# Designed miniproteins, single chains, continued (2), part 26

Each design is a single chain, and the fold is of that chain. pLDDT is the mean over its residues in the fold that is shown.

## One batch from the design tools (miniprotein)

Design m4889
Fold by ESMFold2-Fast:
Structure m4889 (fold): chain A 95 residues (1-95)
Amino acid sequence: SMREKVVKEVEKAAEEVVEAVRADKDASEALIKAVEAAGEEIVRLVREGASIEDIEELANAAADAALATGDKGAEKAAKEIKELAEKAIEAIEKA
């Protein structure tokens, strides 16, 4: 199904985002965990057929939470979370 394909594309993008943040030696375990949680929630929203607005709202909240850690990797993590949401939205729109 189209939804299953979209979900798998977003799952792969989420895995790549987590790997990118994990590869940053300046990222704390708390920051990595926050990015993992954000990725899982974005995938869940896509699977449930949530609106683009809901996905953007969750990504913005998760990015703000990442920045609040004060971690050296926080800005990169916040950017990666927002880019993941953008990829999820593009995948939904192309479906």
Scores: mean pLDDT 84

Design m4890
Fold by ESMFold2-Fast:
Structure m4890 (fold): chain A 86 residues (1-86)
Amino acid sequence: SIKPLDVEASEELLEKLKPVEEILKEAAKLVESDPKKALELLKEALKKLKELLEKSEEGEKEILQRVIEAVEGHIKQLEEKIKEEE
């Protein structure tokens, strides 16, 4: 799993990613107890990441794209888990 803060990024980009990291940490706590709420939070994080991407400079876009791909992967895995348990 790729964590947003595990990538080398500018201090400014890391500051912009803090709200997203907080949402991702909250989602991680809920994956086992409330997977549907975790999915909602992951989708919120994805929306915020896409908004950051639209406003970002070229050098930041590559990092943000990798983070977006990681979050989309987590969403897909969690959606599949929810479907299998229903």
Scores: mean pLDDT 77

Design m4891
Fold by ESMFold2-Fast:
Structure m4891 (fold): chain A 81 residues (1-81)
Amino acid sequence: NKMIEEKVKELAEKLKKELGLSPEAAKAAAKEIVKKVLDFIRQGERLAQQGKLTQAQADQMLKALKEEQKKIIEEYKKKYS
């Protein structure tokens, strides 16, 4: 999927520029974050198929995902700063 490849590439470049990570480390971190996003989407799709996904639940899940992404970025920033 071209959109996923673009997101991984963009995030890796951002991590490299902002945190000074090597290209390899930035790519690995970006892949980890994107993998979390994909798992989140799969969970949402499963709930939607069961007719159990409300807008409020979707919003809460998105908030949790954003917090997890921030945590991953902060951990890499501390580790490689």
Scores: mean pLDDT 76

Design m4892
Fold by ESMFold2-Fast:
Structure m4892 (fold): chain A 76 residues (1-76)
Amino acid sequence: GPAMAPLPSPEELKKLQEEVDKLRKEIETFRKENADLPWDEIIEREVKIVKETFGEPVAKYFEEQLKKDREYLEKL
């Protein structure tokens, strides 16, 4: 059968959440410093880096959080 990735431990989940939060803060800081850049392309590149560094489950989580943040802002 397909190899299912084991669910991360609570400690691994906390570490992943901290890494994702750090990355999001770095992206927002970089965005503020470089407002004239093509942000859609930069976000796509960052998601790719996350996928290559931490794997697809982390990249998918990051994409889902960005989508929720966008939907939240669109409701304001």
Scores: mean pLDDT 67

Design m4893
Fold by ESMFold2-Fast:
Structure m4893 (fold): chain A 73 residues (1-73)
Amino acid sequence: MENLTLEDVLNMPREKQIEFYRSVMEAEDEEIEEIIEKDKEWLEKGKLTKEEAEELREKAKKWAEKLKEKRAK
C-alpha cells in the first residue's frame, strides 16, 4: 500500500494531476490547472522553512488518505 503525498502528486504526469485534483475539489479544469501551477511554483521556489515543509507534508498525507477512502467507497 502506497501513501501519496503532495510532492508525489506534483511529480505525476499533468493528466493524472488534473484527475486527482478534480476528484477532491469541485472546480473547472481551467481552475484546477491554475491551482496545480501555483502549487508547483511554491515547491520549486524552495523558500519554505523546515517547519512549513513538514506542515505541508502532513496536510498532503491527510488529503491523500481522504481521497483513498473516497475511492474505496
Scores: mean pLDDT 63

Design m4894
Fold by ESMFold2-Fast:
Structure m4894 (fold): chain A 87 residues (1-87)
Amino acid sequence: SAAAQQARADRTLVLVAVRGLEEAVKSGDLEVLKKTAESILEVARTLSPAAQRELIARLEEIRRRHKLSPEEEKVLEELIRELRALA
């Protein structure tokens, strides 16, 4: 079904976004993190509301698992806030 195909596509995009953000956080490069956050926000605009909620939950998990600098924390906080505004 079209809905099942869309759900699979959404899940793949969420997985790619999550992996990209984890790599950006591990890099310790604030500019890479900012650029990655902008890319994630663009992708998120194409996702279903359910996939947007899953993405937010996964980003909150990354935030909990990693020790972030105040500047990195602000980037993730702003990204999560923008994602919540899409719903």
Scores: mean pLDDT 86

Design m4895
Fold by ESMFold2-Fast:
Structure m4895 (fold): chain A 62 residues (1-62)
Amino acid sequence: SSRETITLHYGDTFPVDAPDGYYDVGDVITIDGKDWRVLYGTLKVTNGVATVLTPRTVLELV
């Protein structure tokens, strides 16, 4: 793939600019002013913090 990716693991947490809710494959989340699409896995956002809920989550730069 020519696009940048990030791989995250179960229980990882990081700050985000996104509404509270669940984020699955195809959803877009903003991290440090950049838009990232979920390629694999599931995230939960609560009060500007994302938590990885699957054994692995992969994000791709939009």
Scores: mean pLDDT 86

Design m4896
Fold by ESMFold2-Fast:
Structure m4896 (fold): chain A 65 residues (1-65)
Amino acid sequence: METVTFDVTGLTPGDFEKVQKLAKARRGRVVDITPTMATVEVPAPEADQFSRDLRALGFQAAEKA
């Protein structure tokens, strides 16, 4: 599993639901969420696509592990 951390400052409830649905669609899960950052685990083959999906929605991916 790869860990993707990204900035969620100003995230709305609708945006949060979209992130959860994207994570599930990529066989991943949300592992942590703070007022400014969210962390999601996805399978390694899905990590790059998940990061592209996040950028398409306007989120800035911070770190990948």
Scores: mean pLDDT 73

Design m4897
Fold by ESMFold2-Fast:
Structure m4897 (fold): chain A 113 residues (1-113)
Amino acid sequence: SQKEAAEAARKAAEGARKAAEGALKAADSGPKAAPSATAAGISAAGAEFSAMLGERGGDGQRMAEDAARSAEAAAKSALKAGELGGPEGKKAAEEGAEKALEGAREARKAAEA
């Protein structure tokens, strides 16, 4: 159970990082996306930190919930960056956001278990 929560938190963190990378590509093609890309990066770092704490024997359910919340924030910021950026960055931001939301959903489910 704790291992499953840690793995789900890790998936949320990996998705959040892809969302942040897509948001950065959007910012490269449209500078109006830069604040949203920065926010996505901060949220991704938060998800990564929560996943790391879960792996190191923290409260796995709480860390999974925190990782899910951070991944959801990263997805929201990445989608906003995609709206403001160019086509290539938009696609990457949308794909990253989808993975972040998938990971967040799994992490929330693991937190409720």
Scores: mean pLDDT 86

Design m4898
Fold by ESMFold2-Fast:
Order: C-alpha cells, then sequence, then structure tokens
Structure m4898 (fold): chain A 92 residues (1-92)
C-alpha cells in the first residue's frame, strides 16, 4: 500500500473504533503506531503486527478483539457503519 492508502485505512479504522466505543485516547495511540510505521516504510502486514502488539500490551481482551475485528473489516473494504451492523464482537 502507498502511504496515502495506509492513512486512508487509518481514517476508516479510527471511525470503526469510535462506532465500537473505543476511547479517543486509544484511537489516537493506534493512529500514532500507524504513522510511525508509515514513516519507517513498513508494509501493511508489519503495521498490523505493531497495532496488534499495542492492543495486546495496553488494551483489555474485549477492546483488543474490537481493534482486530475493525482492522480486518477495513482491510477487506467494509465501511465503518457496516462493521457496527454486521460485526458481533464477543464480550469475553
Amino acid sequence: MSPAELRALADRLAEALRRLGIPEEVIEAIRAVIEDGIAAGLSLEEIRARVEAYAEAHLSPAERAKVLAAWGAVESGLAPEEMTTEFEVPAP
């Protein structure tokens, strides 16, 4: 992906996370991880791994599941509104 495509994915991810009730502080932290990855020239797969590592270290299992589900959906091209309607994220 180009840097512009990665930023567009980050924008879609942020909107999806807001709809799933993730706090803005966490969304900003995830955006920072993505921007750091873009600046480092990382691939989409490497940036995803860093987001997953952040979620594992800093988020509850429920919040981590929401972040991973939202990432998968935006990577597959689903709109954030569709994620709220189509995604049932299990409460652990």
Scores: mean pLDDT 76

Design m4899
Fold by ESMFold2-Fast:
Structure m4899 (fold): chain A 85 residues (1-85)
Amino acid sequence: DELRKEGDELFQKGKEAFEQGNYEEAVKYFREAIDKYVEAGDLRNAAEAARMLSEAYEKLGKKRQGAVWYAVAGILEAAADFEAS
């Protein structure tokens, strides 16, 4: 799946930016990765990217955005678990 591979590449770029302390760049890549994973139907990887996006927003002091994406990650994880059952 091309969309999932694009999501994986964007997620890795986001993680690299996060590890370097480039949290605004990490937000950009994690948002793009979530879009690709959702389009691919890969809700589990979308949930993981959304969790990392939440953490990146918290590092930026954007606690409201962080809380929103934490909730979104939980919804995506629950949806992925329903698909597995």
Scores: mean pLDDT 88

Design m4900
Fold by ESMFold2-Fast:
Structure m4900 (fold): chain A 83 residues (1-83)
Amino acid sequence: DAFVEERRKAGITDPEELEKLAEEGKVSVEERAVLAGARLRAAEPSAEQQEELEALEEEYLAAGRYDPEEVLRRLEELLARQA
């Protein structure tokens, strides 16, 4: 999982702790992107949503690039469609 790998590199290891910090507005854009991905997975996304999430993660890994604002935007869009 590309997001898990990046989270570990950034020292972000506990989704529960990040969730609490997000409720307090104390997380970075990068940490919000990690949380959005975790929330999407926890909600058991549809096959279509899962494909989009996997494509996003593969694009991020293959390009060797990281844009937390773009990743967050796409993850939030997937979460909104899930509602």
Scores: mean pLDDT 61

Design m4901
Fold by ESMFold2-Fast:
Structure m4901 (fold): chain A 60 residues (1-60)
Amino acid sequence: DERQRQIEQTKAQMEAEGARVSGAAGGEAFARDPSKAQEVEEEARAEMEAKKKAEVAALQ
């Protein structure tokens, strides 16, 4: 569907906003343990990416 491309564009915009929110959460962890904050941030991003892949897979 051509609508899938529009959905992808919407996801890209939401991802940009989500990155800001996720960054704030990482900032809290960074204040406590900077070395741990990086892992928390990476895990959060990996989880978000996995959710997007799951949505695309569900549509396919």
Scores: mean pLDDT 64

Design m4902
Fold by ESMFold2-Fast:
Structure m4902 (fold): chain A 104 residues (1-104)
Amino acid sequence: MVDPSKVVKVEIVADTEKKELTVTIYFDGSGEEARAAAEEVAAYLLENFPGLTGVSLSVDEKNSTATVTATFSTGEDAKKAAEEVAKWLKEKYGEDVPVELTIK
């Protein structure tokens, strides 16, 4: 279980033209903790979104950040996934962790 007190912020960007969702999680901790959080986001997307066409993870261990990039069949699917992920992460990490959602 990821420690919410170590999550600095989450940035969620949905690009409706590219049909892409990017979730970046910033940690005050290890790259291993960042990776674990990204894996939880990827698993959530795979379980909950039938319009998902691809998912990839990258970890920046030096900056303790992890990024999940997901692609969808439509820009509307990407937008909906971004909104649902934002809601889920706010619930999971608590109100003290800023979750920033940008839709473009």
Scores: mean pLDDT 82

Design m4903
Fold by ESMFold2-Fast:
Structure m4903 (fold): chain A 85 residues (1-85)
Amino acid sequence: AAREARLAAWEAAVRRLAAQLGLSEEEIARLLALLRERLAAARDEEEEGEVAAIMALMVRGMSEEEAEAKVAAAKEQLAAELAAA
């Protein structure tokens, strides 16, 4: 199924990023567990992408709250720029 392939691709991307940044296997496992939980709650591909973006920021050391706020702000900024074009 397309959804299973997408979820596997997001997990692989987050794992790759975390490994490149030198996170431990325990830290990677914890982040992947959180990713899976959040992806299971995602309603569509857009929400899946938002979850992946939040996780990428968390892998880089951002808190979940800060990562969620940053992704939300980036979406609003992009929408404003597209409306202004």
Scores: mean pLDDT 78

Design m4904
Fold by ESMFold2-Fast:
Structure m4904 (fold): chain A 66 residues (1-66)
Amino acid sequence: MKGIEEERERLREQNIADARSLVDKAAKEKDPNKQASYLTAAGLLAASTGDEEVAREIIREGEKKV
């Protein structure tokens, strides 16, 4: 049986990875509306981790790259 802590950590890591992937998509996107949508989705996924510092860092990375 997977430990609850291990499963929770894997989901957190997956959400962080998905958020960073959306930031990268935003940085490569030429359409400003799609770029904003990717950044918004990245912010929502980062916030879903419950870690405010991680969410802020991901949003800062996005703003810096776009």
Scores: mean pLDDT 75

Design m4905
Fold by ESMFold2-Fast:
Structure m4905 (fold): chain A 100 residues (1-100)
Amino acid sequence: RPSVEEATDKLEMAFAWAVLEIEELIKAGKLTEEKLEQIIADLKHIAAGILAQLSPEERREVLERFRAFAERLLAKVPEEAKPYVQRLLDELTAHMEELI
């Protein structure tokens, strides 16, 4: 069974990879609504799988730690990426809150 720390690290890594994918798609001129929706759906699925192994109290701790990390990462992304990363964060955190 994963610890809160292990679950948080895994979710933070998955989010960071999704952000990098969005940035690369923007640079290539290939970011579409369909691709963004797919990235969001994939990350929601990963988050649900991680949270399923935890108690409701542990899920709340992971969400709080993850939100702090994600807000710091959002502040550092290029301006062109910010609206897409914000949407990813908003939809992911809303989904995670439904699982608590």
Scores: mean pLDDT 89

Design m4906
Fold by ESMFold2-Fast:
Structure m4906 (fold): chain A 68 residues (1-68)
Amino acid sequence: SKLERAKEIVRKVLEAAGGAIPRLTDENVERLSKETGLPREHVRLALEALAETRGDVEKAAELLAPQL
């Protein structure tokens, strides 16, 4: 489902970031995209969702899923 894919994306981005939400910058998006193998657009959306939910993976995935 889109929700399960969104959870996977959010978890991979947060793990690659070392468990802390990084600043939403082009440099961080590019680096995390290369480290996770995810498209830059998905990384950007995941970082936005994580910032909005203060790192709550489940809630961030719910915000991301409709955008996939």
Scores: mean pLDDT 86

Design m4907
Fold by ESMFold2-Fast:
Structure m4907 (fold): chain A 86 residues (1-86)
Amino acid sequence: MEKAKELIKRAEELEKKAEELLKEYQKKLEETPDEDSIRRIELSVKSTIAKRAAELARQAKEYAEKGDLEKAEELIKKAEELIKSL
């Protein structure tokens, strides 16, 4: 039970961090001129990665709540790796 609570907390923290990064990249994309196509592509890719990390974190929380701790840990690790790639 305690391990499940820790995984749920970690998943929630990762989801929050990924959502904050997504908002930052979306704001930067809106502030980037249309003529700066390279920068816009980079920000779009980073936004996609941040969104995927948030989705994986949500799935990890659901698995932890169901008691599938191994699957939850796997998804948390994948979300952390995506966030580190940003």
Scores: mean pLDDT 84

Design m4908
Fold by ESMFold2-Fast:
Structure m4908 (fold): chain A 91 residues (1-91)
Amino acid sequence: SLIDTLSDEEKVAGLILIDEVTGTSRLDEKTKEKYKELAEKMLEKWSKNPETLYEFVYEVLKVAPGLFGVEDTDEAYKEKAKELTKKIIEY
C-alpha cells in the first residue's frame, strides 16, 4: 500500500491538500502552518505522478470516509478519489 510507505508528516501534508480542495477545516491551524511547506512540495511531486496521488486519496477515503462525506462503498471511494485528485492537481 502506498500509504504505508509515507511518513506520518507526509500523510498529514496530504490531508491538508484534501482539506484545501474540499473547503473543510478538519485539521487545526497550527498543524496546517507547520506542514504547509511540505504540502506544497508534495503537491509539486504528486502533480507529476497523479496515479500516486490517486492511490493516496483512495486509501484515505477507505480509512475515514465519514470525514469526507463519502458513502461507504468502493465505487463511491473511487469516484471521489478521482474527483479530489483532479482538484488537488488543479489547485
Scores: mean pLDDT 74

Design m4909
Fold by ESMFold2-Fast:
Structure m4909 (fold): chain A 104 residues (1-104)
Amino acid sequence: TDQAQQYVDLGNQYMDNGDYDSAARYYQQAIDVAGDSNWRIWHNLGLAYYNNGDYDSAIRYFNQSIRVAGDSNVSSLLNLSRVYRNLGDYDTSRRYHQLALQQG
């Protein structure tokens, strides 16, 4: 929705400024307005937590983005691969990367 897009745009501005906590708050407000059906907002929320070093929350929100997309979301799958690589879980990272290649 237009209101959800306004919250996403605010979240993106805070992301660009490195204020990941404010970005996450605005993305959460966008979800509250749009409901659970917009995978892109869940993806952006995952990115905010990823950039803030909260990999557990990033994994949760990227998985939610994939669930909401119905089929596999390539961007969220690639970001899950990156998160698991940063955690040193190379086997899980490789699996998500291969899954992304199968969908893209």
Scores: mean pLDDT 86

Design m4910
Fold by ESMFold2-Fast:
Structure m4910 (fold): chain A 91 residues (1-91)
Amino acid sequence: TQAQEAQDLLANFDELSELMEKEGEEYTKLTGKEEDKKELEKMKKRNAELRAQALAAFQQDPAKGKELFREATEQAGADFTYFSQKLEEAK
């Protein structure tokens, strides 16, 4: 069903978003820098907005919604890679 497909897309995005938040929180704890914490919070806010936009689009036009979820998931993956790389460099 469309409802099940929406839940699967949300679950995939939420998994990557949670991994990004965990890596970002570890990095910001290591640096202790306020600018790093602000960057993480900006990424979290942007990703939450992308999630909401993708879900709203999916309810109206599943094809458009899937495209926005793909873009949101790619962004969350890029953010995860960013913090994962920063964490590794900080060790």
Scores: mean pLDDT 85

Design m4911
Fold by ESMFold2-Fast:
Structure m4911 (fold): chain A 100 residues (1-100)
Amino acid sequence: MAPPEGVPEELLEALREALEAGRWEEALELSLEMARRHLEALGLGAVADEALALYREAALYRLTDPRPLAEVHEAITARYAARGAAIEARVAELEAARAA
């Protein structure tokens, strides 16, 4: 797979290796770095901090909640839906401004 815009292939390989080895803490940090670089490359740096904070919170919730995975997934989706929608709206505004 070709790396996403702004993401080095080495970072993608490191993430894959961490995930395959079950190194969840390393995988989380690599995922956050990858997402930040990709957002900045797309001109979406203004939303990067908010989006990455949301992703980190959701990931930690999933990793620390002892409930069945399906229930944790539903809880995360419900809890973060409004923040996710707000980030998506800001992305759409930035993309529209760039196109003008």
Scores: mean pLDDT 71

Design m4912
Fold by ESMFold2-Fast:
Structure m4912 (fold): chain A 88 residues (1-88)
Amino acid sequence: MEIILKGKAELVALGKEDGAIATATIIDGASGEVKVEEKTMKKGETVTVKLEMEEKVETEEDIAEVLTTTSAYGGEILKEKTETEIEK
């Protein structure tokens, strides 16, 4: 049976200070891979960070946890979406 693991992290952030950082992270527990997208902001700047992952696993025993997170350090989160999905 083919199983698909999916992770998505999306962030729209506004910089409240120069050097503010918007970060999206996906950790794939099956491969051990950590994917990070990061953008720096100036005060008053809006940035969009989007990160997606898809992995196929052959058996249910190969299913591992997919973790998604977003953050805006020194900024404001205007919109965020994190989701993980397993398709069987």
Scores: mean pLDDT 76

Design m4913
Fold by ESMFold2-Fast:
Structure m4913 (fold): chain A 95 residues (1-95)
Amino acid sequence: MKEQLQVDVEIGVAEIQKGVLETSGGRFIRRLEEAGLFDKARRARELVKRGLESLEKLIEAIRAGDKEEAEKYKKELQEISKELSELSKEAKEEL
């Protein structure tokens, strides 16, 4: 019972992160397109898509109790977050 609550909380956090990535990522992509930064917009779209897929895989791994797969997707999400942050800084310098 306590383990189920822990799993539900971890899934809930991942679902919140998915919603934030969809909303903020979509807005970021739109801003890049409006600025004419089409190559950066394409890269942002690829990173957002990969992030959403990784969050879905993380949720599946948490439900399955697969700690190794969960850690793999957490690491992938950290790398995607870093790349999006770097892309955002590059875009700001071109504006």
Scores: mean pLDDT 83

Design m4914
Fold by ESMFold2-Fast:
Structure m4914 (fold): chain A 104 residues (1-104)
Amino acid sequence: IDYTQLTQNTINSLNDLHNSGVSDDTLQRIRNANQAGADSSLRAGDYSGTAVNLISLGQSLFYLGQYDDAIQSFQQAIRYADLAGDDGTRDLAQSNLSRVQQAQ
């Protein structure tokens, strides 16, 4: 599975939803679903899946303007990607972290 491509597709979908005028309530529900997905992947020992869900969570938080929480989520994604040996997902999380830091 190309986790980098899957994560980028999720980010693009969230960006499209935000640009289409989707409500903050919808983004908050997506954020909650991504947190649940991260928790589930972690319980299953799927560190790559955990990192991917945490990148999606961070992106949702970024669109909600919750920059500190987005930074936290991307930092957690980097840690879990490193634990999985998933360099592609780790680099994607780092790129998203840099984007949020520049937006502050």
Scores: mean pLDDT 76

Design m4915
Fold by ESMFold2-Fast:
Structure m4915 (fold): chain A 75 residues (1-75)
Amino acid sequence: NKKKAEEYFKKGVELMTEAMRLAFHDPSTPKEEILAKLEESKRYFEESLKLDPNNQSAKIYLKNTESYIADIRAA
């Protein structure tokens, strides 16, 4: 279902954007809270890709989200 894939993708983008905003604009935000939002964002991109495997935007956002999670965990 393309509509459901688009809804999941949009939710993923919203969560990633919120996590990044907290990371850059509120340095008092706990690392685990930022990671929780990024992990949830990752799950939405994965679900979007299950429904629409050829969505290049979802593939790019998924890879970027995985990279952000790795960078934050390594810090």
Scores: mean pLDDT 85

Design m4916
Fold by ESMFold2-Fast:
Structure m4916 (fold): chain A 65 residues (1-65)
Amino acid sequence: GPTAESIAAGERGGRGTLEAALADGLPEEKARQIAEDTRRAGVAGADAESAGRAAMAAYVRGLSA
């Protein structure tokens, strides 16, 4: 299950991704969706920062995030 460390990492990754997505001009709804997906990935032990960057890049290229 999630650890306190993985939860904290996910929360930081999600927040950073939300701020970066909004700064890059993504719509708020999409920015929040990508940020939440990033947070969940981090909580599950994935590299949240890499997941967030990949999802934002995919959206910017016109792919589904």
Scores: mean pLDDT 79

Design m4917
Fold by ESMFold2-Fast:
Structure m4917 (fold): chain A 76 residues (1-76)
Amino acid sequence: SSQQKAAILDYTKRMLLLMGETSDKILKVRQEGRKQGLSQEEIDEKIEEVVREGKKQARALDEELQRQLAAIAAQE
């Protein structure tokens, strides 16, 4: 359906934005970590936390899409 296609397109746009934001945060962690004199291990640990948060947000977007698609199917 057109509503189903619109929901998928919106999800795709939000997912791409989230990936860009996560990449920017990783870059900032590396830059600030170097500025603060952190070890590579400490910087990697901070990057892992950023990746973990990004994955959590990605799962929430996927669950939202699944709920929207189910609601559209139930109404059609």
Scores: mean pLDDT 89

Design m4918
Fold by ESMFold2-Fast:
Structure m4918 (fold): chain A 86 residues (1-86)
Amino acid sequence: MMEELRDPFSGAPLVYDPEKKALVGPVSGAEFPVSLVEKLVKEFGVEGAQEELRNAYLGTGKMSELAFNYFVEEGIKLLVEGVKKV
């Protein structure tokens, strides 16, 4: 499922990195958190998730409001977890 996703920068297949808990572009080094990718795939399917990642990371301005909310939610979650650890 998620293994079919491609890096929006290089077009190479994304590789799961268990230490980072992210899908990584092998050429670009770009990292996509698994939690965010799972939300996108659940809502939009693999093809829709691919398009939303492309729109977000390439700055096309075509990202959906729902996908934008998921990116914001994951960003807030990471910030809150970081603050709690301090």
Scores: mean pLDDT 71

Design m4919
Fold by ESMFold2-Fast:
Structure m4919 (fold): chain A 87 residues (1-87)
Amino acid sequence: SMAEELLKKLEERIKELEELRKKEKNPELKETLDALIKKLKEIKKKLEELINDESVSEEELNELVKVYEEIAEKFMESVELKKKLLS
């Protein structure tokens, strides 16, 4: 359930970023958004793989979910910082 909640959160954030990318006029910021979208999609795919891995316990999955959520948040923060530097 925690893993499914993170998957939904990642799906929503990817959609929001794709809409922001469509509105963006700066080529460097477009490239930055494309890179972030790609990274979040990679995290989502890895999380889906872990959910289907029978060797991973529910406790281990919950710990990994927290790690992947932190990684996703750090990537999003790095993009926000880059946007401020380019503005």
Scores: mean pLDDT 80

Design m4920
Fold by ESMFold2-Fast:
Structure m4920 (fold): chain A 65 residues (1-65)
Amino acid sequence: LTEEQKEELKRRLTEELGMSERQAESVVDAIEAGGISFEEAKELIELGKREGLEALERELVRRLL
């Protein structure tokens, strides 16, 4: 992920899903470490918006494994 893409993901996680800046940073770090693409990360945010943070967290863990 580029720095610009990471900042966009952090902003969306905080503004659209109500995460703290530290929580959003941790999620972005996990996405980058897991090799999840920017497009896949945006789909995870859309899932979180529709089905809640628990659904996002579950899907993120599934993709990291």
Scores: mean pLDDT 83

Design m4921
Fold by ESMFold2-Fast:
Structure m4921 (fold): chain A 65 residues (1-65)
Amino acid sequence: MYIVEGELAGPITTEIGRENLEKSAKESYNAEKVEVLSEKKVKIVVPTKEDAEKIASRLKNGEIL
């Protein structure tokens, strides 16, 4: 598994926003876990390197840990 950390373009301030982020990450990037570290910072766990590179490119300052 690969871990990606980065920043969102806009802040997540609501529960529905968090649920939508988790759903999008799971559907688009096969995410196994999404952790919101702050209003803009997220940590996403994905099964493959390709998914990790794809999500890192979508986040501001996205990096594979």
Scores: mean pLDDT 79

Design m4922
Fold by ESMFold2-Fast:
Structure m4922 (fold): chain A 65 residues (1-65)
Amino acid sequence: GPKEEARRARAERMAREILAAIASGDEVTVRVAAHDLGISVEELRRMSEEEIAERIEALLREDGL
């Protein structure tokens, strides 16, 4: 439904922003993202865009977003 589509779109956008931060060397944004996802910065740097998006979508779903 619309809520699920919006959640997926949000997760995909956030994953792209995280990858852009990694590529640009924005260490503050990368550290905050890793903390919010409950993983290390090293683990985050090894994840694909799809894996990051799936993890964000799962967390948003748990929060009822």
Scores: mean pLDDT 86

